# Designed miniproteins, single chains, continued (2), part 43

Each design is a single chain, and the fold is of that chain. pLDDT is the mean over its residues in the fold that is shown.

## One batch from the design tools (miniprotein)

Design m5461
Fold by ESMFold2-Fast:
Structure m5461 (fold): chain A 60 residues (1-60)
Amino acid sequence: SAEVEALRAAAEGARAAADTLRALAEASDETDREGYLAGAARAEAIAREKEAQAAALEAA
């Protein structure tokens, strides 16, 4: 369904954002690293939420 496809696309985008933020953390100094890692953790949480929503719709 279009809704499941949109949720999966959103999850993929969030995972890509988390990967980018982790890469920035690796390239950053001490003052910026924690901020990037916190951002990556939030993006991962969003990805998991969207994946769970997509799975629930597929199971219905």
Scores: mean pLDDT 87

Design m5462
Fold by ESMFold2-Fast:
Structure m5462 (fold): chain A 111 residues (1-111)
Amino acid sequence: SAEEEVERILEEAEKRLDALAAAGASPAQLLAVLARALVEIADLADELSEEAKERAIERLIDLAERYGLPAEMFLAVLDGIRGRALAEGKEEAAEFFEELKRRFEERAAAL
């Protein structure tokens, strides 16, 4: 059910991003939607299989790219959530966000 909950979180985030983008929302408003999804996924990271983590990472990067989120702003949110996870002793969540950051940076550099 943790995998199903992550899929629900991502589907709801995508629907909100679509609606806000259609309404002309700022990058900061779009990023706030994705940041909320990231926080919710952080609470589930220790319950996810490696395959489910991989799928979640790819979906999150795809959403950030599709909605044109500024790389610097997205990376700052990832660093903030990772820092919070470390402060709360959530090592699995911190590792998830480090991997998400690494893959996002790899995609940004791949041109």
Scores: mean pLDDT 86

Design m5463
Fold by ESMFold2-Fast:
Structure m5463 (fold): chain A 61 residues (1-61)
Amino acid sequence: GAEFERNADIAIEEAKKQGLEMAAKVARTLAKHARDLGLPDVAERYEKIAEEFEKEIEKLK
């Protein structure tokens, strides 16, 4: 729900300060947690966010 997404978005922003690799890991973890909570649409959103961070990491190699 909305509270999960708000807390998840904050966690991703904090992880971004540590770097894209940490942000990608946090987004993947949040996606799995959302699926466990029965929030598949939310999980798909965070999976896409993780994929975008992973693409940015590849561009830097």
Scores: mean pLDDT 82

Design m5464
Fold by ESMFold2-Fast:
Structure m5464 (fold): chain A 90 residues (1-90)
Amino acid sequence: SMEEELRRLKERLEEFEERAEREGLDEVEQIEELLREIAGLPEEKARRIAEAIRRAETTGEVDEEEAREFRELLSEYLRLLSEIVELERR
C-alpha cells in the first residue's frame, strides 16, 4: 500500500541522513544524493539540478528553464516530505 511505501521511504530517508553526516556531504551534495536515491530521479537529472544550485550560489544567476525544472522537483520533494511527516504524526 501507499502507507507501507511511505514507511519504507521514511526509513530510507533516515538511513540517508545518517550516511550523509558520516560521509561529510555538503548541502548541495546531500540534495543531489537525496534526489537520486530517495526521489528516484535519473543520475543526470539530479546532477543538473545540483549544478544549477551551485551556479546560483556562485554567480547569482539561474537559467529560467533550469529554475522551472528545479521548482517542479522541489514541489515533488516537499510533497513527499509532507506525506512522511503526516505518517509520522499518525
Scores: mean pLDDT 68

Design m5465
Fold by ESMFold2-Fast:
Structure m5465 (fold): chain A 94 residues (1-94)
Amino acid sequence: DDKEIKEIAERIKELLKEKFDDDTVEALTELIDYLVKNKDLDSLKALLEAVETGDLTIMYITRAILEGDKERSPSRETETTERAKELARKLKEE
């Protein structure tokens, strides 16, 4: 599984460089490195799908929470929003 985790992380990083700006690449690289360290394959697969489809909602919510912009939190809680909040909390506790 370590090889699969690294391969998925590398694929996400390659796609980020092709489709997104440097700020987005930097923010998602931090998140990817965290997920690789914790061997969270399911979250890496979800992030790969989001990057492939261009749906960066989870990344933007996670970043907003990490930056302390609680006032800008989405009014509707979805599974994606809950996952982003959990990831942001874990990142802040490091």
Scores: mean pLDDT 65

Design m5466
Fold by ESMFold2-Fast:
Structure m5466 (fold): chain A 92 residues (1-92)
Amino acid sequence: SLEEKIARVEERIERFESLIGLSDKTREMVEKLLKLAREGASPEEILRLVAEHFGISVEEVRKILRGENQELLMKLSPEEIMVLDIVRELLA
């Protein structure tokens, strides 16, 4: 269910924050993603927010989520990887 997905995402954020710490920018981003999920936003709306956050195209976000863009994945911070993991969970 959507509620179970949101609960798993919140648990992931809490674990990451306790182990590594969370920047204000990343906190704002994950709060926006959770808000969109709770409001029943389309996958396209979620992907657009992610694309804007990373400064890339929606198509490039889709490729990263499919594991097709390893070059970009290798350049991402741990916080950016966590954001993508959240997006994968919400879109599953």
Scores: mean pLDDT 82

Design m5467
Fold by ESMFold2-Fast:
Structure m5467 (fold): chain A 67 residues (1-67)
Amino acid sequence: MSREERLRELLEEAERNARSLAAAGVDYDKALAQLKELAKRLEDEPLEKGLEEIQRRAVEMYLEHAF
């Protein structure tokens, strides 16, 4: 997998999680911006690790909003 393909997958994961957060009442633009910046920082990491870290951040954002 190329670095560009990995970044694309990470950005798609960021968008999926931002949409899920928006459905739960989190600000979509804020969630998307934060998760995309994280995805860019993780572009040199193995894809599976990058996806896990994006998911972890999304859960953290949900918990901060819900509780």
Scores: mean pLDDT 83

Design m5468
Fold by ESMFold2-Fast:
Structure m5468 (fold): chain A 65 residues (1-65)
Amino acid sequence: MDLNRQFAIKTAGKIQEALGDELLRIEFTITDDSLEVKVTTSTEEAQKKAQEIIKETKEELKKKQ
């Protein structure tokens, strides 16, 4: 499976679980060379948490590869 797609699925799940109602939208732009994640939240605190989850998930995938 495409590693970028696996990252997107895992990241989306973790953000939804952590933020719940604070998560308004999540968007992934996947290219052959990169993955861009755009998260829309109702609060700045939720935005910070979403960015932490993105970073942690990226690091986790690097360690498993």
Scores: mean pLDDT 75

Design m5469
Fold by ESMFold2-Fast:
Structure m5469 (fold): chain A 73 residues (1-73)
Amino acid sequence: SHMSLEELVLRIVKADDEGNIPELNRLLDELSTLPKEEQEKAEKVLTAYLIAKNLGFSLEERIALAKKMVEKL
């Protein structure tokens, strides 16, 4: 079975947090092959995650935000 959009977005967040650049690049490439609608949903979640990161929210708070948003996709 293929990875869901939810699982893909959560893996991207984890790879970014861990500094796992090879995995992050692989997952972003996978995201780029998805239909435009799914890419736009993922971009909204990832944008919110990055804004929270820039505002100084904790790692735990940023992961919880991303998880809550992807569950609504």
Scores: mean pLDDT 82

Design m5470
Fold by ESMFold2-Fast:
Structure m5470 (fold): chain A 80 residues (1-80)
Amino acid sequence: SLKEEVDKLKKEAEKLIADAEEGKISEKEFNKKMKEIRDKLLELYDKALEENDEETLKYIEEKMKEIDEKVSELQDKILE
């Protein structure tokens, strides 16, 4: 299902954020991989729009917001 694909992408994003916090990944590689995840989430969002699946649209928006909030927290930690 689209939700299962979204959940998989969220787990990949969370792993990237954790690896970045631990210094295991470069900023350049983090930004590249995070963009790929966001692009895939947007593709799933477009599919849900075409299907008029309002529940999945809201789910994707929520998961994207959660990812963006975690990335913002990571950026704040780097500035300390």
Scores: mean pLDDT 82

Design m5471
Fold by ESMFold2-Fast:
Structure m5471 (fold): chain A 78 residues (1-78)
Amino acid sequence: MEEKVKEETERAIAKARELLDKALQSTDPVEADTYFALAIIQLTVAILASEKAGLTEYAERARKELDEMVARYDAWRA
């Protein structure tokens, strides 16, 4: 179980980064917001799954990634 959650967390981080890149490349604000929302959902699910599995380090990595993504998107929207 734990090993699968680790792999899923790593995939979620990679997917969230892809989605953020798409958001930052979007010329349509609605499309940008949609990709960003999907990225947030990916990381939130990964954080919850890692916490439930007791994988504190993985949960912390996902949280840091989430915080950084929010900061980058907010700066881009400003």
Scores: mean pLDDT 84

Design m5472
Fold by ESMFold2-Fast:
Structure m5472 (fold): chain A 67 residues (1-67)
Amino acid sequence: ELEKAIKDYEELQKENEENILKVAEKLGVEPKIEREVKYENGVLTEKFTIEGVPNVGDTTELKIYLG
């Protein structure tokens, strides 16, 4: 179910944000976390971008094909 998949993804990303904040706190830095949602040609793409935390994360992409 698409709605459940999106909700589960959002919940997982929220947990990832918490983990990143904990790592940033240990490193004494302040992270910047951004989300982008894009819809093109029947594909929903969500990007999760992390800035300001050394050696933690990169950009995570989820692509959902809506037909």
Scores: mean pLDDT 64

Design m5473
Fold by ESMFold2-Fast:
Formats: structure tokens, C-alpha cells, sequence
Structure m5473 (fold): chain A 81 residues (1-81)
């Protein structure tokens, strides 16, 4: 399902972000937000839409690597609820 794919993407993203710079994390966060938004539009799943919103807000605020990891963890909690 698109939700299972979104969960897998966020889990992989959290792992990858651990070794990134703040600049790399920002680019990854932007890509992740776009992918979740596309999945939300395709599925109509409000949980995926909320996960996308969390990443979009973090990206707009220019979140640090640590803040980006926290945003992905929060998005993952929404999808696993």
C-alpha cells in the first residue's frame, strides 16, 4: 500500500539522515515532503497528508539535521498509529 511505502521511505530516511550534513538533510527533507504529498494526493489517506505537512513545515523552517530527523520520526508515528 502507499502507506506501507511511505513508512518504509521514512524509516530509510531516518537512517540516511544520521550520516548527512545539515545541507544534505535539507535537500533530502524537501524530496521526502514532495514524495509524501504525491502519495497523499494519490491515496486520499489523511495520515499520509499529515505526514507530508510535518515534513513540509520542517523544510520551510530550514530545519537542522536533528530537527529533520525528529520531523521524520513524528511523521512515522502518524503513519503507524
Amino acid sequence: SLRDEAIAMLRSGIERLQSMSDEEAQKALGVGAEQLRAAAELSGDPAIAEAARILEEAYKRKASKEEAIEALRRALEVLEA
Scores: mean pLDDT 87

Design m5474
Fold by ESMFold2-Fast:
Structure m5474 (fold): chain A 75 residues (1-75)
Amino acid sequence: MRLRPGESREEALRRAAEEMGLVDVRSVGVWEKIGLGLVVARDADSDEEVTVLALFDEEGNIVRAGIALRHPPLP
C-alpha cells in the first residue's frame, strides 16, 4: 500500500487496518530499525482482537500488510 501525500506511517497503518474491514483500531506501533508496523484492532464478527502486521520501505510505504494473529479477548 502506497503512502498518501502528507500521511504519516502511523496514519497509513491505521488506514490499512480500516481498509481490511477492521473496527476499533487503537494500538499502533512502528519499529523503524526493522521496518515493522503492528496495529491492534477488533474483528466485529468475532469480537476478537487481531494484530495486523505491516512492513515499511524507507519512504514509509507499506509493502506488506495483513492479519498476523487472531486472539480471543484477554481475561
Scores: mean pLDDT 72

Design m5475
Fold by ESMFold2-Fast:
Structure m5475 (fold): chain A 100 residues (1-100)
Amino acid sequence: SMEAREELLRLLEEAIELLEKVEEGDISQIPKAIEVLKRAAELAREHGDEETARRLQLLLDDAESLYKDAFENKAPLEVIQKKARKLKEALEELRREIEE
């Protein structure tokens, strides 16, 4: 569906913006990014886009690892920021591929 694709792209843009805030040092945005990624993965799965759903699940797993590093492991902020940047770049690449 074209509407489902537009909604998926909107959710990816929202997740990218949240991760950009994490890269700027706002770790409180990590749980919000996880919820947006969960919704994006569910939407892709509901609309039969199995490859996008699979890739979003891997990115969600990375985001949950980022949460553990930030809130459980108390990793240095620089480490959290670098991981957030990497996750953001992966989402930007996925968004580009879906737009093609």
Scores: mean pLDDT 89

Design m5476
Fold by ESMFold2-Fast:
Structure m5476 (fold): chain A 85 residues (1-85)
Amino acid sequence: MTVYSLEVRALTPVRAGAEAEVELTITVAPEDAQALAEALKGARVRVPIETPEGRLALEGEVVSAEVVSPDVVRAVVRGVARALP
């Protein structure tokens, strides 16, 4: 499966040691979109996030994933942010 782009948007404030939610917008080949959405549901993931305070990683679970256009999957990840070195 080929991912063409990934955009990460914070839905809550993201701080080291705190719970946070982020939205992923993933552009893929149209034939892969539904399979990606199904594979992402309930998956444990680590999402790197750049903040004004530095680089963090959100470690969490994909709580929703849906095909929003033929080549775009949107997913929401809920987890805990960790400081990156």
Scores: mean pLDDT 80

Design m5477
Fold by ESMFold2-Fast:
Structure m5477 (fold): chain A 60 residues (1-60)
Amino acid sequence: MPAEVLEKLAELAARREEWEAAGLEEAVRHFDQAETAYEKKDLAAAKRHADQAFAAAERA
């Protein structure tokens, strides 16, 4: 697995709890989709959803 995808997912996992508590539903949904894609070994989709989770959290 590319290190950058694993690193992004680890960072997002740490932030997921904060996002959920803050009501950032869109960011949490994108993170969950990134985890699902990673479990299916679709690294491109995992990275895309992880990037979308960060973007959703940043604009909230």
Scores: mean pLDDT 76

Design m5478
Fold by ESMFold2-Fast:
Structure m5478 (fold): chain A 86 residues (1-86)
Amino acid sequence: SMEQVKELIERVKKLNEETLKKLEEAKSVEEFEKILKEYTKELQKLADEFRKLKPSEEQIKEFKALQGAFIKKAAERYLELKAKEE
């Protein structure tokens, strides 16, 4: 259970890193939104698996911190792309 939760958190980290790289390479808001839509589908699957493993409060906090960091970086990239279209 603990090991499965750690493995899942590592899968989320990898998904976040690969997605952020794709978002950095995106040339338009439309391309960004397509990448984010696919990310959201994959993240939902991982989040569902995470909940089924009944993670500890500390593990839930780690997951939330990872998602907070991702959201912040993604939002910064979105604003950069939006500014280029204005």
Scores: mean pLDDT 87

Design m5479
Fold by ESMFold2-Fast:
Structure m5479 (fold): chain A 80 residues (1-80)
Amino acid sequence: TNLERAKLMLDSGIEYLQRGDIDGAIRSMNEGSRLASSSGTPNGLQSSSLSNQGVRYAQNGDIDSAISLSNQGKSLLTSS
């Protein structure tokens, strides 16, 4: 599903952030945001918003905030 794919992209984004690959992280987080938004679910839309905020923090070098927001977004995508 798009939500499962979005979760996978956010997982990849967090791993890229942790290893310092900011460009890889932003790409994965943007794809995760797109997939979450395309689901049309409330949790998917909220996860997309959190992922977009995470991208802005990553671009500004605030990696801890980017990881925190990405984890919050993932949590929404694992809810039944």
Scores: mean pLDDT 84

Design m5480
Fold by ESMFold2-Fast:
Structure m5480 (fold): chain A 54 residues (1-54)
Amino acid sequence: SKVDRIIKKFDTTGQISTTELYWTLTPEERDKVLEYIKKNGGKIVGTSIMSSIE
């Protein structure tokens, strides 16, 4: 799944882009990824959250 692919990138690099979170995933899939990051003390790279809320 897309969630599994993104989690695998996070496990490998320690980072996830905002683009992959907000443009690639559904809200439900994004929430699952965010919970995984929260539990594992990771960082999200990018600051363009405002651009996604048109």
Scores: mean pLDDT 66

Design m5481
Fold by ESMFold2-Fast:
Structure m5481 (fold): chain A 93 residues (1-93)
Amino acid sequence: YPDWPKEVQEALQRLGQALGLLGGELGAASSLNDTKTVELLTKALKEANELLLKADDYLKQGDYKGATEQLNKAADILRKAADEARERLNKLR
C-alpha cells in the first residue's frame, strides 16, 4: 500500500462513513419501493463517483491536497443525500 498522508486517510474514512449511511438509506428506500428516493441516492452516487475519479487522478500525481479536497466533496454529497433520504423515509414510517 502507498503510505498516504493522514489527511488522505481521514478523508477516505469520512467517505466510507458517508457511503455506509447512504447504503443504509438506499436499502430502506428500495424495500419501501420509494423510487424517488432511490433516484435521489443514485444521482448522488454518480456525482460522488465523478469526484472519486478526480481524486484517484490526483493521488496518482502525488497531489494529496487535491485528492483530499475531491474526497471530502464526495463525502459531503453522499452525506447530504443520505440525510435528505432519511428525513423523507422517516415521514413514510
Scores: mean pLDDT 85

Design m5482
Fold by ESMFold2-Fast:
Structure m5482 (fold): chain A 63 residues (1-63)
Amino acid sequence: DAALQEQIDRLQAEIQALVDEMQRITADYLAGRISQEEATARLNELQARIDALMDELDRLQQS
């Protein structure tokens, strides 16, 4: 029970950290620090990681 809750909390924290990183990448792009190509590649990579973590979180919460 406690171990499962800790795993859920960790996954939620990891997802939030990735969302925060996406916001930083968007800000860097708008500031002209990175190209559209670089921003798109990084955001797509982060979204794939978020999707994988959300799938894991859903599996833990549905059972």
Scores: mean pLDDT 86

Design m5483
Fold by ESMFold2-Fast:
Structure m5483 (fold): chain A 54 residues (1-54)
Amino acid sequence: EERKKRAEELRKKTNEAAHYISLLKYAGINFKVDVLDEESFKKGKELYEKILKE
């Protein structure tokens, strides 16, 4: 079931990426977030949190 759990987590990441992209665009930042690219995903999350903090 750990493998199935990982698949579920991937779905959550995909959903989060879409959410980040949407919110970043509202803030005037058009950044492409790809869950298959760990760095891209982390960067998107970092930008999202940075906007929320400021």
Scores: mean pLDDT 73

Design m5484
Fold by ESMFold2-Fast:
Structure m5484 (fold): chain A 82 residues (1-82)
Amino acid sequence: SENQKLAEKLRELSKWARTYGHVDLAEELEKHAELVEAGKMTPEDKKRLIEILEELRDIFEKLKSSQSVIDLVDEVIEWLKK
């Protein structure tokens, strides 16, 4: 399902956040992945998730992370805005 795909992408981004030492952001992404899989994500949860992803995008750009990781963040943000 689309929710399972989104949750998996959030978990992948969580692993990258943890790899770069952003454990707090990684934990928030894991929490949102669980909310997505459970179908319990509220509009406020969605708004907060977009804020977290935009912060991660800035972090990954500053760290000169691979374009594939930045593209993954952008893909998830665009999916959430639909």
Scores: mean pLDDT 86

Design m5485
Fold by ESMFold2-Fast:
Structure m5485 (fold): chain A 58 residues (1-58)
Amino acid sequence: GAGCDDALKAMGSALKTLNVPSDLLPDALTELEKKAKEFDCPEGASALIDALKEAASK
């Protein structure tokens, strides 16, 4: 739904500011996949995954 999509996008923005270490990236991706499936928010999930990859590439 719209609410969960917006929530996942907000989490993506937070991940960028947190400078997630690359060592945690696989575990973070696994958790995001679980949450994305739980809430059925593909747009938000895609944004979160892109944000996490961008944070890790820094």
Scores: mean pLDDT 70

Design m5486
Fold by ESMFold2-Fast:
Structure m5486 (fold): chain A 120 residues (1-120)
Amino acid sequence: MEELKEKIVKDLEVTAEGVRQLGDWAAEEARKAGHPEAAEKIRELMDRAVQILRDAAEKAKKSKTVEEAVQYAVDGLREASRLLREAAEIAQKAGMPHVADALRGTARALERKADEYAAL
């Protein structure tokens, strides 16, 4: 029970750091491509996704049951995935399909992870 909760918390923290690094890269690619407004919007959405995942990890850590920890993880991962899809749409409209594909790929990975936790 406690081991699974600790694993969920660690997974969320590692995922948040990965999303932060992806957001840094995506915003920089948008700036280099001459799309500073797209870079700012991508940065804002990605920073919100990181915060949601970190908040989910903190709530999971403080949860009294594995069921509560799983619920926080599922909700956090799904919300972060939505924000990454919004960031991907901004990248797509700015003519950066490689950035959009990376963001969508990570969004799909977050949704898959949420589905795996929901199946516990």
Scores: mean pLDDT 90

Design m5487
Fold by ESMFold2-Fast:
Structure m5487 (fold): chain A 68 residues (1-68)
Amino acid sequence: MMSPAETLLAAAEVLLRHLQEHPDTPLSVVQDLADGLRQAAADAGVSPEDRARIDARLQEALALAQKA
């Protein structure tokens, strides 16, 4: 079974893939999802290194949403 860090990284990668296919997704929706995933990582006690990996994927998704 995946660790919390692996599960949240996978969720962030799913969000990034969605934004690559649907770049016109509203920024507010993407921001809310990104904030939720960041909070979940903090609550799960994910390491700073794994949180940085999750944040990198979320920043890529946010950058795509901001360009639309």
Scores: mean pLDDT 81

Design m5488
Fold by ESMFold2-Fast:
Structure m5488 (fold): chain A 82 residues (1-82)
Amino acid sequence: SLEEVKKAYDEIKKAINEARELLQKVADSLTPEEIKKYEEKILEIENRAYQAYRDGNVDEAREALKEAKQIVEELKKKVESS
């Protein structure tokens, strides 16, 4: 449903913001190349989420949310290890 897509999109935006904050916190522990790869992946997820939202595509929105949460979890582990 459109309501499910909107809810997923809002959750993705929150996860993207958290991922960007976490990336900044671990930036000194990463190479410039690793930082760029994370930035590019975050941007890709953000763009796919927006497209899914525009198209009302629930499945794509859920997949983007899953990927956004995975990046957040990965970056949280890096913060805890630093």
Scores: mean pLDDT 86

Design m5489
Fold by ESMFold2-Fast:
Structure m5489 (fold): chain A 79 residues (1-79)
Amino acid sequence: SSLESLFDGLGLDRSYVPGLVDYAKSLGLSEEDLKRVAEEIRRRQEELRDTPLSFAELRTISNDLARESVDRVAKELGK
């Protein structure tokens, strides 16, 4: 539950977050690595702030960005 709270406020579906955390743990990411993932998601969302996206499009992109951010952080850490 505390690890899932790291993703609060990122506009992700609440039902998606547990699966994302479990996936990240399966790649060997630590709690500190998950904080880095949350920061990467926020940074990527900031890059989209001036893009004219609908709410549905933004939500879909945010879920995809979350998964891609886990994969990127894992790769950068050699995991």
Scores: mean pLDDT 75

Design m5490
Fold by ESMFold2-Fast:
Structure m5490 (fold): chain A 61 residues (1-61)
Amino acid sequence: MSNGELAVRALEIAEKALEEGDEETYKRAAEVFDKIYERLKAGEEASEEEIEELEKVEKEA
């Protein structure tokens, strides 16, 4: 999955959590989005740790 696709997934999870009032999941998804987006802006690839964090947040959402 591309960095852009990972960023979109994190954003969608954050938006859904915000709509459902799940502040904890929203904060975690937003943090993962910020990290991936910073990597994307720098021309770097998302780390395996960042991808694992996204997967964990997605399972909670």
Scores: mean pLDDT 77

Design m5491
Fold by ESMFold2-Fast:
Structure m5491 (fold): chain A 71 residues (1-71)
Amino acid sequence: GATQQAQQLIAQADQLEAEADKLLEDTTEESRRLFEIDKYDGQGLLSRGLLESDELKQEADALKQQALQLL
């Protein structure tokens, strides 16, 4: 039913948020190491990681909105 579909969408959204958080943590650590070698490369990597993390969070939000519409 709609409740089961909503639960699946929420579970997928939670997974995407966890992936976004992990990607941001990994990218932040890598960019910090790159900042010690090349400040521009470190900033570029961090900016890309933030953008990819934001995209995953936007996808998660869309799934949560779909779940709410099913309830």
Scores: mean pLDDT 79

Design m5492
Fold by ESMFold2-Fast:
Structure m5492 (fold): chain A 78 residues (1-78)
Amino acid sequence: TSVEEAEIAIIRELVTLYKKKEHVDEEGWVPLSFLLERLQEKYKISRSTALKAIESLVKEGVATVKEIDGKRYLKLGR
């Protein structure tokens, strides 16, 4: 799986979670650990490829990451 394919999969999963209001807080934050597990299980995207894709999305301003109490969260940015 390419980093570009992983970026598309990440965006699609986040949109799906937002529509279903699953594993998303009121501000749109999704636990990174949960997202990585789902990408591996559903799309067979390795954690290393997913993390590279997340870094790319953050650099482009498409997504943001935060850390609270040692836990990371991801949100679609605009």
Scores: mean pLDDT 84

Design m5493
Fold by ESMFold2-Fast:
Order: structure tokens, then sequence, then C-alpha cells
Structure m5493 (fold): chain A 81 residues (1-81)
């Protein structure tokens, strides 16, 4: 499902951001947003998960993590359609 795919993308974004979190406050902020998105997605709160996934993608200075967060947001949006 799109929701399960979004959860996998968020988990990948979190793994990347956790490895880089000591480098900048922006990365730590992106990590916090990604963790909130994952929490809401696991609860089936898709609209909240989508908002935080977008925030994570925008805050991240790590292109690979931003791409996974954006992919999660797209999957969550598709789930709502």
Amino acid sequence: SELEQAIEYLEKAIEILEKEKEKSEKIRRALDFAKRALEYAKQGKVEEALRYAIEAANASEVPEASNYALAAAMSLKDYLE
C-alpha cells in the first residue's frame, strides 16, 4: 500500500539523518520532523504525517534524506486520493 511504502521511505530518511545529525541544527530539525511523520503514519493519521514529511524534506540539508522524505510525502498524498 501507499501507506506502507511511505513508512519505509520515512524510516530510510530517519536512518540517513541520524548518521548526519551531529553536523547541523537543520539536520536535527529535519530528523525531528521525519520522526513525527513516521509516528503519525504508523497511527494512520495520514494528513498529519504528510505535513511533517513535507517539513522534513524542506528542512533537510542531506539530498538523499530529502528525497526519501519527499517520496514519503508523495506516497501519503496518493493514499489520500
Scores: mean pLDDT 89

Design m5494
Fold by ESMFold2-Fast:
Order: sequence, then C-alpha cells, then structure tokens
Structure m5494 (fold): chain A 81 residues (1-81)
Amino acid sequence: KVKEILAKFLKEHGVIDSDELTEEEKQRIIDFAKGTDLLEEAGLDSLDIDNKEDVIKFVTTLLKRLGQEELAEKFKKELES
C-alpha cells in the first residue's frame, strides 16, 4: 500500500506514468534523497522506499520544505488511514 500511495502521488505530480514504481524510478528517488539534506532533516540515515514510516518522514519533510504543509498533512493522513 505504501508503494501504491507513493506511485499515485508521483503520478499525480507528473513524475511517473504508471501505477507502479519501476526499479529505475525507485533508484532516482533514493539518489535524490541522498543528494539532499532532507534525510538528515527527516531524522533518517537512509531511505527505505518500502518502509511506511521512512516514506512518510521523507515525503512530509520534502513537502513542508517546499511550503506545501497542507499537502504534507494530506499525504500523512492518506498513509495513516
């Protein structure tokens, strides 16, 4: 379900065209995370894209940093419900 919610979110924002994350798309997300201070800000040593808590922390931190606090709360609720 975490992968499905993440894939839907990325598709809605034009990052991917499919309902599933490819190996290449997963790697791009991980590389992006490693190339930023977002992991440290989220309190993560690494990003496990299959881990619900890691994905919530990373995505909500990213969205808040972009000034999208309402979208961050919506994403968190979607994954927690």
Scores: mean pLDDT 70

Design m5495
Fold by ESMFold2-Fast:
Structure m5495 (fold): chain A 65 residues (1-65)
Amino acid sequence: MEAVYAELLEQGKRLAEYLIRTGQEDLFPALVASIAKRGREAGLSDAEVAQLVAEIRAYAAELLA
């Protein structure tokens, strides 16, 4: 569906925020890998998956600053 990228980005941001708030930052690489896999399975291109991961990482970095 058209909203797949937006849905995965929102879910990834919410989970990143949860991990940071609970001090589970060591689980962040596993979260990113899971979102990337789901994006590929949903039909996103490698470029779209890379952008999705980059946006989730940027959001997490902003929360830690």
Scores: mean pLDDT 82

Design m5496
Fold by ESMFold2-Fast:
Parts: sequence; structure tokens; C-alpha cells
Structure m5496 (fold): chain A 64 residues (1-64)
Amino acid sequence: AEEAEVVKTVTFKLNKEKLEDMEITLPNGKKVRVKANSETGTLTVDVTDGLGGQVEAAIVKAAN
């Protein structure tokens, strides 16, 4: 284990109409995998510190 504080798991709650596994491309060109849980209505993604906000914004944009 290198530096756990740099890596975070971020969970978002969304309507089930847009809830599915997805891959998001961030403004910096990085791709992140997002896991959907239809039972809880959530998306979960592991991100490094500083990417959580970008991933959240990308998910919100994709949901609209």
C-alpha cells in the first residue's frame, strides 16, 4: 500500500433511468470506470485526490 490518502472511493446517488456501468473521460484525458448498483441507486468510482470533483461533474453532465 503506497499512499491511501491519494486514492478515494466516491459514491453518487442518481435516478435509475441513467444508472448503468460507464467509463468517463476527464478533462485531463484520464479514463475512469464507474460501477452501477441498481439496488441502491448509486454509482461508485475509485479516484485519486483531486479527481473526485472532476468525476462528479462528468457524471452529473452525463446524467443530464
Scores: mean pLDDT 60

Design m5497
Fold by ESMFold2-Fast:
Structure m5497 (fold): chain A 66 residues (1-66)
Amino acid sequence: MRKELIERYGEATVKMFETVLEQGIKKLKEGKVTETTLILGEVAARVMPDHPLSKEYRKLVEEYEK
């Protein structure tokens, strides 16, 4: 959960990865994804795999790769 992630990684780091995931999700929904978007989103999702944004991002990547 977000509070536990802030306690482990710090608020600034969590917000940075949240921003990366939100941008990746937006681009996937718009069909404007690039290799850079996928790489950055994957890094953020690997750092915070249990974050709700990471779960949404991975679900959208799976749907995009179908």
Scores: mean pLDDT 78

